Designed miniproteins, single chains, continued (3). Designs and how they scored, part 92

Each design is a single chain, and the fold is of that chain. pLDDT is the mean over its residues in the fold that is shown.

## One batch from the design tools (miniprotein)

Design m11191
Fold by ESMFold2-Fast:
Structure m11191 (fold): chain A 62 residues (1-62)
Amino acid sequence: SALAEEVRRALEAGDYDRVERLAVRAYLQNDREGLLEIAEEARRLGHDELAANLERAAQSLP
């Protein structure tokens, strides 16, 4: 997806501010699927702590 490609590019570039903005936007919109998609890309690239934090955020959504 476009989100997955954007997150992957940001993570590979070390642009964590962009990843945070995408995650915050998904959280504020109650977009559980979006948060999980960001988490999956983070985990794929070895950012296991970031992925775990995003997975917990997704689980906390109503």
Scores: mean pLDDT 86

Design m11192
Fold by ESMFold2-Fast:
Structure m11192 (fold): chain A 96 residues (1-96)
Amino acid sequence: LREKLTALLAAISQGRFDEAEALVKELLREGVISEDEARRWLALIRALKGEEVPGLTEAVREAIELFKEQPALFPQQLSLWLSTFDASLLPPLVLD
């Protein structure tokens, strides 16, 4: 459990976004995270890849820019983002 979450954070911080997406899908499949949590993680990963994600707030964009400039602060900003973001604004999950 903790090992997979640590691997997810490491993949994101290292720019291994395809591995990060696979880890999110695995955590969802194992029931470790909810569909709403998976939608938030996938939206964050897609935004970090430079994709336009509907429903992202300015605060999430600022957190992404902070990650690019100061990766060491990313876990704190990520925690704040996950607690404040409304997953219902995000696109449906595509697992296949």
Scores: mean pLDDT 66

Design m11193
Fold by ESMFold2-Fast:
Structure m11193 (fold): chain A 63 residues (1-63)
Amino acid sequence: SMADKLGQISQFVVDALKQGKSDQEIIDALEQQIGKDGGDQAKTILKTIDQGRKHVAEQRALQ
């Protein structure tokens, strides 16, 4: 299903980031596996994660 595919892509992105992969490496890897839609989906997930990191960093700076 689309939900299963999205879950797999999200998990791949999170795991790759934990391994120290760059955003571009993750996008390229997913484009190779799934095609352009996979790369576009990875970009959206990475943007969401980056926004979350910025919010957490801002909160930590205030504590």
Scores: mean pLDDT 77

Design m11194
Fold by ESMFold2-Fast:
Structure m11194 (fold): chain A 91 residues (1-91)
Amino acid sequence: STKEQVRRLTELVLELLVKRGLLSEEERELLLEAFENISDELQERLRPFEARLEADAERQAQINAIVERTRKLVDEKGPEAAIAELEREIA
């Protein structure tokens, strides 16, 4: 299903960002939690992370590059192929 594919892509992108040193494990868990259900409390917990990204233009650019690459893979090859490619890169 589309939701399962989006969830898996989100999990893989976040894992890749952690492996590249662009996210902490805590930031990964917070962002995955936000994907599943965003609340006012969770938005407040995200605010320090957003401030850190705004302060670090290089980190933000590297994260954006990986997200954009993933989006292009989905657009070009479909979500199943993008999942397989990300799983190969992470392994």
Scores: mean pLDDT 82

Design m11195
Fold by ESMFold2-Fast:
Structure m11195 (fold): chain A 75 residues (1-75)
Amino acid sequence: MSQEELLEELKEAVKKEDLEKVKKIGEEILKLENLDKLEVLIEIGVLMIYAAVNKKTKIAEVLTEFEKKLLEKYP
């Protein structure tokens, strides 16, 4: 699965408030060999704003942990 496909699945999982799927897709994105870090960070930022506006606090927490892991793996 490509980065673009994974980001689309992440977006859908966030909108459906599927916490398990958000975690799974985040882990799959982190396993990508040719990761576009900036594009992923921008999408996470957009999704975190969406989660905050829609009061999806658990989704926002998971996205924050995913961003932290991404920044630690690709400094």
Scores: mean pLDDT 81

Design m11196
Fold by ESMFold2-Fast:
Structure m11196 (fold): chain A 72 residues (1-72)
Amino acid sequence: MAMSAEEAREAARRAGASGGGGAYTAVGMIGKDTGDPEVTRAAAEGAVEGAREAGNERAVKQALRMADIYGG
């Protein structure tokens, strides 16, 4: 099954905006589940967006790191 990039970005953004450890976990799970670098990249962007909106600079760095693990 392939999650759309749009779905991945939205799910990861919500996790990031919630504040805490959800953002990078969502990116990792989406990357593992889909195996699609484009979808994983969208999830990473969503997680970063959510974390930035929440003002969590630490979470932004963690989300980007997780994206590199699954997307590069």
Scores: mean pLDDT 71

Design m11197
Fold by ESMFold2-Fast:
Structure m11197 (fold): chain A 94 residues (1-94)
Amino acid sequence: GKTFQDFVAEEDRLMERLAAAGRAGDLEAVVEVVREVAELLVEMVEAGFISAEEALEGFERLVGEALKHLPAELREEFRRRVEGYRKELEERLS
């Protein structure tokens, strides 16, 4: 199984991809990174490294970071598309 250090390294790589895709205006790539982070957060909760509350807080921080990097014209579509992942994450952590 993955160690806590493995999860931290994977999160760091995903955050770098998020920033690069956001700056490029690549909405599809940004949304895909958000999906991958949601999966990573579930794995971390299942492994016992973080709580469900910490995972949900981590997801919201990631959404906030994506919005900072995205061009203003893409932010509303991004918010709409990630709403499904937020709901799925909340359901999987209940």
Scores: mean pLDDT 86

Design m11198
Fold by ESMFold2-Fast:
Structure m11198 (fold): chain A 64 residues (1-64)
Amino acid sequence: DEEFIEKAKKYLEEARRHLAAGDVDGAVEAYQKAMLYAGQIEDPEKRNELLAEFGRLLAEARAA
């Protein structure tokens, strides 16, 4: 799980950076990669925490 958590967080951070720079397309691509790694996390609590962060990021992108 640790490796998948690290990769999911890395791509989520990349998605946030792209969004902050106004690069919505880059943010969506990084977000999709983060989701793929988060989906491989075996611990449901840790997986759900990351999915909640992804939902917040998606809401921010849609609101912009």
Scores: mean pLDDT 75

Design m11199
Fold by ESMFold2-Fast:
Structure m11199 (fold): chain A 82 residues (1-82)
Amino acid sequence: DRKRLEEQGERLLRLGEQLPAVRADAVEAVENALKSTNKKKMAEQMEEAARLVEEALRDPRFVPRARAALVQTAQDGAADAK
């Protein structure tokens, strides 16, 4: 659902603004996910990435996990767009 994809993208961008270490990764993940043909998969991946960013905001040791999820989301979104 496009609405779910847009809602999760907005949430992820907001969280990225709160955690500068992943801000650029969050922007790229959202931009690539919105171009994907698999909207349901991208919405689910962005929701999971958002949960990891929220965890990283509480504990910086989770920043690498949050970054990895954002990078994976960006890569999957770009691959599905072609």
Scores: mean pLDDT 83

Design m11200
Fold by ESMFold2-Fast:
Structure m11200 (fold): chain A 65 residues (1-65)
Amino acid sequence: SADAAAKAQGEAIAAENAKYAEDVSLKEGLQRAAEAVSQLNKENPAAGAAAGDKINEFLAEVSKK
């Protein structure tokens, strides 16, 4: 379905942004990822939500360490 494709796209974008965050400061990378998710959410809420969930999971893991 279109919703499933949108979620897959959002997850792929979140994964790419998470990898980019490792090449710059984590704070700067996460800020860029959050802005990308915000833009996606305006055009495609399902993709934005999926990307946001992935970023939140990553932050939860970092906070446990």
Scores: mean pLDDT 68

Design m11201
Fold by ESMFold2-Fast:
Structure m11201 (fold): chain A 80 residues (1-80)
Amino acid sequence: GLPVGVVLARDDAERLPARVEEARALLPPGGRLIIADAGSTDGTREVAERLAAERPDIILLEAPSEEEAARLALEKAGEL
């Protein structure tokens, strides 16, 4: 599979861009980053959507909870 990083996000709109850039910097060439949003209500999802739209190596997943977000992110990482 591809090298994959995961960022779990919940109500973290202000810090998400920096966390995503830090995670991307740790990935080797050809790596993918998954942002898994756990039902945020503070604008975090909109920030994540923008980041994914700007960068083709970023995949956005939406889930109703942190547990479900982590599960979906690991499942998706296994597919890559």
Scores: mean pLDDT 82

Design m11202
Fold by ESMFold2-Fast:
Structure m11202 (fold): chain A 83 residues (1-83)
Amino acid sequence: MDWEEARRLLDEAVRLLEEGRYEEAAEKFIEALRLAKRAEEAGELPPLELVSMLFLGLALAVEMYFAGAEEEAERVVKAILEV
């Protein structure tokens, strides 16, 4: 359940980023990461999925930074480092 919800939020975060809605994209990504971490702790997450989310999160943060959304980019990086 948590992993399916994390995937939906991750897809939504990418879509919001493409729309230039950086604050909402950051919020959705951080929530997706939190749910993915819970799924990992429950043994429901494939081992490489969390690593894949880390790389995607860094890509999102880079895009946000280049768009001038520095605070949102910083929040995404901090969330990744807390995993």
Scores: mean pLDDT 81

Design m11203
Fold by ESMFold2-Fast:
Structure m11203 (fold): chain A 87 residues (1-87)
Amino acid sequence: MRHPLIPDELYRLIDELAEHIAKTGEFDEELLRKIAQLIVDNQVPFVLVENALREALKKAGVPDEKIDEILERLRQITEELQKQKAA
């Protein structure tokens, strides 16, 4: 289910990330940075993106441990970009 506060482009990138991980077993760092940039630029609450990404990855069959790793990396990138924007 799509959340009204999450842009359509962000859902598209989340789906692309989930498909990439399902096919390769690895996450795309550039795709994570694109997702983080959209979060910052659109002021999307991180918890909404965390929920959407977790659901997409679970549907794709990604293990919970890997999902937590991806979410932690995305959080780190998002915080870095937020600090750069605030400066």
Scores: mean pLDDT 80

Design m11204
Fold by ESMFold2-Fast:
Structure m11204 (fold): chain A 74 residues (1-74)
Amino acid sequence: GNSSERGAAASVGAAARGTGGSAPGTLALQAGKDAIENGFSEEAAGRALAAVGGSATPEAARRTAQGVKDAAEG
């Protein structure tokens, strides 16, 4: 649901904001930009999750991609 999608987007965003450019936040931000440039693909979402040390399951990757798209649109 939307709460899971919001959680995925918030996770990537929080990592970028919380570290203020530290290695984990920098990796998450770069992966997020890569996801946006690749059209919110599931592969890009998986890279973003891996960059923050998360598990890139198919469900998590899908929710992260949707969350990034939702955040970008609203």
Scores: mean pLDDT 52

Design m11205
Fold by ESMFold2-Fast:
Structure m11205 (fold): chain A 75 residues (1-75)
Amino acid sequence: MIPTLSPNATAAIMAAMGAATRRIAAQQGIDPSDLSAIITDITQISSTTYRITLRIINNITGQIINVTQTITVDP
Protein backbone atom coordinates (compact mmCIF):
# COMPACT_ATOMS: atom_id res chain seq x y z
CA MET A 1 0.00 0.00 0.00
CA ILE A 2 1.36 3.41 -0.97
CA PRO A 3 1.04 5.85 1.99
CA THR A 4 -0.05 9.48 1.73
CA LEU A 5 3.22 11.37 1.28
CA SER A 6 4.12 14.79 2.67
CA PRO A 7 6.01 17.17 0.35
CA ASN A 8 9.18 16.51 2.39
CA ALA A 9 8.73 12.73 2.06
CA THR A 10 8.12 13.05 -1.71
CA ALA A 11 11.25 15.20 -2.15
CA ALA A 12 13.37 12.80 -0.06
CA ILE A 13 12.12 9.75 -2.01
CA MET A 14 12.88 11.43 -5.35
CA ALA A 15 16.36 12.41 -4.11
CA ALA A 16 17.00 8.83 -2.92
CA MET A 17 15.90 7.45 -6.31
CA GLY A 18 18.30 9.81 -8.11
CA ALA A 19 21.16 8.90 -5.77
CA ALA A 20 20.55 5.15 -6.21
CA THR A 21 20.44 5.54 -10.01
CA ARG A 22 23.76 7.43 -10.04
CA ARG A 23 25.37 4.82 -7.74
CA ILE A 24 24.26 1.92 -9.99
CA ALA A 25 25.45 3.80 -13.10
CA ALA A 26 28.88 4.25 -11.48
CA GLN A 27 29.02 0.56 -10.48
CA GLN A 28 28.05 -0.55 -14.03
CA GLY A 29 30.35 1.98 -15.73
CA ILE A 30 27.52 3.58 -17.72
CA ASP A 31 25.84 6.97 -18.05
CA PRO A 32 22.91 7.52 -15.65
CA SER A 33 20.84 8.63 -18.67
CA ASP A 34 21.02 5.02 -19.96
CA LEU A 35 19.17 3.85 -16.83
CA SER A 36 15.44 4.01 -16.12
CA ALA A 37 14.30 3.96 -12.49
CA ILE A 38 10.79 3.18 -11.25
CA ILE A 39 9.42 2.92 -7.74
CA THR A 40 7.81 -0.49 -7.23
CA ASP A 41 6.97 -0.23 -3.51
CA ILE A 42 6.77 2.35 -0.72
CA THR A 43 6.33 1.20 2.88
CA GLN A 44 5.97 3.65 5.78
CA ILE A 45 7.92 2.23 8.74
CA SER A 46 7.36 5.20 11.09
CA SER A 47 6.11 8.79 10.91
CA THR A 48 9.56 9.84 9.60
CA THR A 49 10.94 6.63 8.04
CA TYR A 50 10.06 5.03 4.68
CA ARG A 51 11.35 1.98 2.85
CA ILE A 52 11.33 2.26 -0.92
CA THR A 53 11.97 -0.44 -3.49
CA LEU A 54 13.29 0.66 -6.88
CA ARG A 55 13.56 -1.19 -10.16
CA ILE A 56 16.48 0.16 -12.17
CA ILE A 57 16.57 -0.92 -15.83
CA ASN A 58 19.71 -0.77 -17.95
CA ASN A 59 18.36 0.38 -21.32
CA ILE A 60 21.46 -0.91 -23.16
CA THR A 61 21.49 -4.51 -21.80
CA GLY A 62 17.90 -4.89 -20.53
CA GLN A 63 19.28 -5.89 -17.09
CA ILE A 64 16.99 -5.18 -14.14
CA ILE A 65 18.47 -4.29 -10.75
CA ASN A 66 16.26 -4.16 -7.65
CA VAL A 67 17.36 -1.71 -4.94
CA THR A 68 15.83 -1.24 -1.48
CA GLN A 69 16.51 1.99 0.41
CA THR A 70 15.44 3.21 3.84
CA ILE A 71 15.04 6.98 4.06
CA THR A 72 14.33 9.35 6.92
CA VAL A 73 12.28 12.50 6.32
CA ASP A 74 11.13 15.37 8.46
CA PRO A 75 7.31 15.58 8.83
Scores: mean pLDDT 78

Design m11206
Fold by ESMFold2-Fast:
Structure m11206 (fold): chain A 56 residues (1-56)
Amino acid sequence: MVDFDRVRELAAAGDIEGLVALIRAASPAEQDQILTFLHTLDLSEEDRARLLAATA
C-alpha cells in the first residue's frame, strides 16, 4: 500500500534518495502509482529521471 503522505514529506524535504529507496521497496504497480503522483509535484527533470531509474 502506497503511503502518499510519506511521498509528499520526502518530496517537500528534497530527499530524492529517500524517494528512490521507497520506490525500490515498492511493487511495480505501487511504483507506477508513486511516479504518477510525483508528476503532480514541482520536481526538476533531473530528479524525475533519477526517480524513474529507481523502477528499473
Scores: mean pLDDT 76

Design m11207
Fold by ESMFold2-Fast:
Structure m11207 (fold): chain A 57 residues (1-57)
Amino acid sequence: MQNDQRAMDLVDQGNDAAAQGNLQEAIQLYRQAAEVSTNPALKQTALQNAERLERQM
């Protein structure tokens, strides 16, 4: 579905932001990915990535 494609793109953007040290932006992107996705597994993965980065800050 298009929503899941967009969510995956947001996760990829979040990973790129995190690699650059932009943790706040990465967390926002992961949370948006979870919100847009209709796939429960993708939602869970995105939220877990956001929580992991929050613990690094």
Scores: mean pLDDT 81

Design m11208
Fold by ESMFold2-Fast:
Structure m11208 (fold): chain A 91 residues (1-91)
Amino acid sequence: MSDEERIKIYEEIKKLIEERKDELSEEALNAILGTIDAAIEQKLSLKQTARALAITIDQLPEEDKEKAAKVVLEAAKEVDPELAKELEKEL
C-alpha cells in the first residue's frame, strides 16, 4: 500500500467520524481528529495509526471511551478492514 493510499484511508475515516460528531464530546472529537491529522502528516502505517488511536481513546475521560472506541472502530470497518483489525488488537 502506498503512502498516498493510506492517507486517503485516513481522510475517509476522518470524514465518517466528523459525520458522527454529535455522538462524541468536543474533547473526544478533537483528540481523535488530531490523532488522525498527525497520522496523515507523519504518513503513519496502519499499525502505528491503530496504536495512536487506541492510546488517544485510553486517555479520554472514562465516560467518553466506549463511545469513541465504537465510532472509530465502525468508521475503520467501513473504510479499511485491515485498519479495523489492527484497532481491535490495540483496543
Scores: mean pLDDT 86

Design m11209
Fold by ESMFold2-Fast:
Structure m11209 (fold): chain A 95 residues (1-95)
Amino acid sequence: MSKEERAEKLIRTALDWFDALDEDGSGTITKEEIERYLQKQGLTPEQAKVAADKILKELSKDGSGTITRDDLVRRLAEETGISEEKARELFEKYR
């Protein structure tokens, strides 16, 4: 799989995930929203908390305790090796 094909797949997955969590359309995801989402998927409160902490650590590079679309752009660019500009274009394309 090319780095761009992998990036497109990850971006589509990330946007679907982000839209599911960003219920109010604020453009930010909190730890509490992640925990609630994971509990809806069948995790216990304890499992959801551990998973939410891991997700925030991976995606919230600044340690703010929230995830923005820009955090996902940066993480996906880093993970796939495409530029942040290209990742942002793909986010806008699949938004």
Scores: mean pLDDT 74

Design m11210
Fold by ESMFold2-Fast:
Structure m11210 (fold): chain A 89 residues (1-89)
Amino acid sequence: DVEVQAAEMMKPIYVALAAQAGPEAAAKTQAELDRLIEALRAGDLEAALAAEEAALPLIEEGYKKATPEELAALKEKLKAVAAEVEALQ
């Protein structure tokens, strides 16, 4: 439950980061993170890992292409989400 909520809260930040690599990267990252969330709900760890492995390169590409200002804004959003997830535990 907490894992699903954490993934749902982090999804928009990772999609926004991948969007720095382009709209196709953002769309694919969103689809893979949706698969991750659904796999976590189903308890399918193999499917969850596969979705995560597919999303990570897109997120990393976005990170490399993002400006320092864009990265700073996304890091602040990630810190806020991390604090909210910690409050759920």
Scores: mean pLDDT 81

Design m11211
Fold by ESMFold2-Fast:
Structure m11211 (fold): chain A 91 residues (1-91)
Amino acid sequence: SAVAQQQMKAAEDAAAKAIANYKDLEKGLKEVEQTYEDARASMDAAVAAASPADRPAWETRRTTVESYAALQRDKAKREMEAKLAAAKAAA
């Protein structure tokens, strides 16, 4: 019975840690998504306000910022999906 009790505690601790990790990653993904949306909105506003002569430069900057933000978002999403799969398997 003592061995069974220790195994149960280990399983509960592992599950609690997996759930905490899931919540942290979910919050992190939401922050990445929000940062991406904020950056995109700011760049879209800048392009819209630009003169026809300046617009290509602003569009280039927007493309660069958007590409970087999308890469960070994709990375966070892949990591979240892997952690969610691990947490689901541990439950």
Scores: mean pLDDT 70

Design m11212
Fold by ESMFold2-Fast:
Structure m11212 (fold): chain A 95 residues (1-95)
Amino acid sequence: SAELRRELAELLGAYARARGVPEEKIREWKERIERGEPLDEEAAGLIEDALINAGLSPEEAREVVEQINRGDDEAIRRAVEALREWLEALGIPVP
């Protein structure tokens, strides 16, 4: 879903910005996600962080990222939910 990919891009962007990732890199990651392209390794790591903090094991988090790279909307929704919860826990404004 284009809508789910946009939500993932916005939430990941907010987390990446809080982590000090440069705006140019965040923009590139957002464009890739919206086009359904495979996640950048660093972007994937940030999504894995959110999933692990949502209670997934490192192996489960990696599996979700692999499913996102295959265009699985349920995996994208799971990442969106995990990122939203993690941003709220960190006190980062949710877009």
Scores: mean pLDDT 87

Design m11213
Fold by ESMFold2-Fast:
Structure m11213 (fold): chain A 77 residues (1-77)
Amino acid sequence: MLPFEFSEEEQKAIEETVEELVKKGVEREKALQLAKMAAMGLKLGASPEAVVAFLVSEGFSEELAREAVELVKRKLE
């Protein structure tokens, strides 16, 4: 359980990222976990590269980690 609450803007970015990942064949629960973790890392000021490395350390593939981070970053622009 993440100790932070997401803003409305961050929650929207997470939801849109989940829908894009699901369209690419990622299971919804896995997509949600990826999107939330990517959003949290970016919110804390971590570089996109550092967030990808963190997600890979949590058991996600580098491809999925990069996709999630890029989608969240794009939605938060």
Scores: mean pLDDT 79

Design m11214
Fold by ESMFold2-Fast:
Structure m11214 (fold): chain A 117 residues (1-117)
Amino acid sequence: MELEELLKELKEALENKDFEKTKEIFLKLVALILGLPLDTEKKEIYEKVAKLAEELFGVDKEEVMEELEKIFSDNPEDFKAGLVVMLGPIVKYLEKQGKEELIAYVLEAGRLIAKAL
């Protein structure tokens, strides 16, 4: 699935107040942006983000993993907080890789979620 199509599905899920689908689509978007298969499990995505946070910010990988597991609970407020923890390392990683086009998709996904929640 293409990033543009995932953003459309994300917007539809948010308009329908389908929080579970919103989380699933967002994780697929993150997987695709990080170069992972769309069917990548949540744990693998969290491990990738935690490694990026460790490498780019010098934070403890295990601590980031614990935060990501807690944040992606069934609570929309926790999910919104989780966006901050995920987006920082991803954006910095993409900047370092020169993939500025992908940063636009990450920021648009965050904007759509912030506007809806």
Scores: mean pLDDT 77

Design m11215
Fold by ESMFold2-Fast:
Structure m11215 (fold): chain A 58 residues (1-58)
Amino acid sequence: LQDALDSTVEGAKEQQSIIPGYRYSKGDVRVMARFTSVPVGPLSRRLLEAGLTDEVVE
């Protein structure tokens, strides 16, 4: 679980470095969480802390 969460966040950061200013929507975060089988809350929180999304999703 932690490894999957860390890998997902790392990939999201790498994507932002390619497209400056890119932000994930609530829907994008939910889809990402489902696809990677990680909890949406912790994922959205880490993406928010990294500046990759504007809102926490539960």
Scores: mean pLDDT 71

Design m11216
Fold by ESMFold2-Fast:
Structure m11216 (fold): chain A 55 residues (1-55)
Amino acid sequence: SMEEAAKAAERGAKAAVEAGLLSEEEGKRLQDFASKLSVKEAEDLIAGAVARNGR
């Protein structure tokens, strides 16, 4: 559901910060961006960042 997707997107941003893939400031900006965009766009953005850094 949209609620689960929204929670997954926020959790993804926090996980990326904890893993050192993003700074705390970048993680917070992604969370704010997710709130303004659709959950799917936020999820794609987070996934892209994780994929690039996880090479």
Scores: mean pLDDT 67

Design m11217
Fold by ESMFold2-Fast:
Structure m11217 (fold): chain A 71 residues (1-71)
Amino acid sequence: MELPEEVSRIGGEVVFELIDEGILSISLKEAKERLRQKAKDLGITLSDEQIEQGAQQVVFTLESIKAALEK
């Protein structure tokens, strides 16, 4: 699935910040809030659909990382 480059970049930065904070599991609601805040900080406008898609990718990426670490 093709995400806009800006959405993919912001999602990656959110994942990096969460990992740096020691957070490997968040709700979809928290992921949306993190993406909205990051987009605002960077001066980027994202649609509600882009926030939802980005938040789902953030949650999925963190779950994948957590699963790899829980060996």
Scores: mean pLDDT 78

Design m11218
Fold by ESMFold2-Fast:
Order: sequence, then C-alpha cells, then structure tokens
Structure m11218 (fold): chain A 78 residues (1-78)
Amino acid sequence: MKLTDEQLQRFRDILINEEGLSEEVAERQVEALKALSEGKAEEAAELVAEIAREVEGFSEEEVEEVRELALEIAKKAA
C-alpha cells in the first residue's frame, strides 16, 4: 500500500501536534512509514533502526533487534 504525500503530511502533523514530537523525530517517523508503505522493507528497517539508535539511545544490540523486527513487519505488510 503506497501512502500519498497528503497522507504522509497529515501523519507528520499528528506526530507534532497531537503526540508532541519534535519536527526532526516526526520527519524520521514519516520517512520510515513512507518506505514501509512503498514495500521497501530493507530501507524501512534501516530508518527505524536509525531512530532507535539516535532518538531512543538504544544499544547496538537493541538496534539490531529493532531492525530485524521492522524488516519482518515490512515483509508481512507487502
């Protein structure tokens, strides 16, 4: 399922205005969702892993677990 640019902008606005996330964090979440919606499982998994490392401060071992989980979810969504 491919999300439109309008749907991605709406999601970004929800993350910022409703969830209180910073613009930088919201943009990273939108990029991950866009890649997932386009069936780019590996790209989506890598973007989620970067968020886990840089935003959440997870260890490299935890980042690898998040990457694998995101890849599994993305493959099932495609």
Scores: mean pLDDT 74

Design m11219
Fold by ESMFold2-Fast:
Structure m11219 (fold): chain A 63 residues (1-63)
Amino acid sequence: SSAKAGNAAAGAYGAGVAGDEAGARHNMELSGKYGSKEAGEAAGRAGLAGDAAATGQHGRLAS
């Protein structure tokens, strides 16, 4: 169960970094189901924040 929670948290981060918000949310939920809700939510949020930061930096450079 711990390995499944870790895999789901890693999936949430990867999906978030790719800009796949739905995939990040789904994997956060799976991580919570396997007993690591906080880790899954933190990983997904970090991935999504990374995508948003990259987009913001690109916009700043384009200006």
Scores: mean pLDDT 73

Design m11220
Fold by ESMFold2-Fast:
Structure m11220 (fold): chain A 70 residues (1-70)
Amino acid sequence: SDRVAAEAQRLQQERKLKPSQQLAYIAVLLSHETGDKSNADSMLAELRRKGDEEGIKVLEEMLKKVQEQK
């Protein structure tokens, strides 16, 4: 939805997210809109492999906000 996309853009600007974190967030939003969580799970696994603790925390906060939209 447009609202979720706008929230993503705002958080990317505010948090100065790295490209990998931006892609992970987009994958999570797409997963939420389509109901296919495989892409989101894959991106989360990649962030965990990189040891990007900040990216994982940001992604978890974004997931919580997206879930609240249901």
Scores: mean pLDDT 64

Design m11221
Fold by ESMFold2-Fast:
Structure m11221 (fold): chain A 65 residues (1-65)
Amino acid sequence: MGTLRVTLVSGEVRLIDSAELGISEADVEEIRADVGSRGGAKAMTALQEKYGIDPEDILTGEVVE
């Protein structure tokens, strides 16, 4: 299980547990390999739905442990 570090274009940095986004361990591994993966797309959708973070406001996203 991984923690996502989301850096916003505003300069804000958020650490979000993958379980809080409701994404699977397989989705986390897809993000670790390629942020543009299906796992990354699921995480971006969950960030928008649960936190109100639009994809356009995301500068970078990465998996950290």
Scores: mean pLDDT 77

Design m11222
Fold by ESMFold2-Fast:
Formats: sequence, structure tokens, C-alpha cells
Structure m11222 (fold): chain A 79 residues (1-79)
Amino acid sequence: MEKEFQEFLEKLQQLNDDALARLDAARAAGDDDGARQVAIDTLKQQIALLEEAKKKIPEYAALYDAMIDHLKAGLAALE
């Protein structure tokens, strides 16, 4: 449990760091479409990571479902 949760958090942190770097690059280039696409791709990847965490740590499924619902609402607002 602890190890799987820690690995999940590390993957989320890596994804967020990568997304911030891509957003900064897109903004520097004046690429609004690229910036929006980074946000969409990041939300989709976060949802996929939460779905995997739910399978590995089913006792936290309700918490992960709430997070997934929140991220899906954000994704719908961007698409």
C-alpha cells in the first residue's frame, strides 16, 4: 500500500513538472493552442494514473473516484 501510493505520488509529481515546463515553453512561443493541448493531455494522464491507483489501492477507491470526477469536469471545460 505505502509503496504503491508513493510510486503514484512520484508519477503525479513528474507529470506536473513536465506539464509546467511544456506550458512555460508554449507561453514563451505565444502558442495558446499548444498551451491548451498540454492542459488537456495532462488531465487525461492524471485520470489514467488515478484509475491505476484505484486498481492497486481499492480501499481508497472513493477518494480516487472523487478526484477523477473533478479532473473530468476540468477536461470537459477545456474540450
Scores: mean pLDDT 80

Design m11223
Fold by ESMFold2-Fast:
Structure m11223 (fold): chain A 77 residues (1-77)
Amino acid sequence: MEEEALEAFRRLMEAIAASGDEAARARLEAALAEFRRETEARLAAARSEEERRRAEAEGVERLLERFRELLRELEER
């Protein structure tokens, strides 16, 4: 999962770099900032190691889906 998210991120960064799309870069930066805030809040709310581990796994899954969405948007332009 984490490795898959990193690969999706690398692919997205390569697509942004190749296109020179500053708006896409700004959207990626905004998505990463939002993800960080949401993940930090969920981790702070976790009461056990199991809840923290689940929050991390769910966070990575959400981030991966967001990267896939941004990549699709770039392909449609």
Scores: mean pLDDT 74

Design m11224
Fold by ESMFold2-Fast:
Structure m11224 (fold): chain A 99 residues (1-99)
Amino acid sequence: SEEEKRQQLQRQADNLSRLISLLKKLLEAKSREEIDKVVEEMLEEAEKEDDPATKQLLTGIANAFRSAKSEEEIEELLELARLMLKEYQEQLSSLQSLL
């Protein structure tokens, strides 16, 4: 039904909004300790997440930052986070145009 389609799009929009919020916090972090706090928040959100794709993505990002051993690796991951943020903002805008 049209209602079921709208509910699915709304769920996707809500999932993207949460991802965007967490990526913004990650990019606003000024220290490794602040990054680690956002990573913990991502893992807590992943545990509560019912969507397998969103859960896997949150867990993957968190584990990538946790596994980083150098400032250079962190900088590379932050650059990937910037690209992901831009892509998800564009996806959210597209989904919202359908609601």
Scores: mean pLDDT 86

Design m11225
Fold by ESMFold2-Fast:
Structure m11225 (fold): chain A 94 residues (1-94)
Amino acid sequence: MSSLEQQILNLVQYSLQLLKENPDLDIDEVVKKTMEVIEKLLSQLSKEQQIKTLEKVIAVVEEQLAKVPAGSPAEKGLKKLLEELKKRLEELKK
């Protein structure tokens, strides 16, 4: 795994831990801030590398979503993050 892919995955894990420890946090704000940092990291890469990195990150987020309790803040946050990641991937493929 590339250093940048690992940084993005570490960020996703950190955001999940925040939602687990602080259930009163605005999930939409956490997802928004997480996406802003991901986009900043991705901006250092070529378009083709951004696509490859996003596909890898999406796969890991989908795997994590399958492991979280149904109805939890972590599930809601991961579902929203996955939607935003998939939207960004489709925009890059155009």
Scores: mean pLDDT 82

Design m11226
Fold by ESMFold2-Fast:
Structure m11226 (fold): chain A 75 residues (1-75)
Amino acid sequence: SSLHEQIEQDIKDAKELFEKAIEAKKAGDLRTASIYYSSASLILIGAETLARLAGDFEMAEKVKKLREELKKKFE
């Protein structure tokens, strides 16, 4: 569905922003790293909400676990 395609795109965008956060963190730019990480996290919160509204609770749980994994990797 188009909603499923939007969720997959949001997941991809969040992963790309997270990679930029890690690169900024490695460069010592902690402010930029925090901004990219926060942006990635917010996109995933939105994607989880869209999945729940679609009744796709399996996708919602997958997105939630990805967000938790990215938080652990960033901390």
Scores: mean pLDDT 90

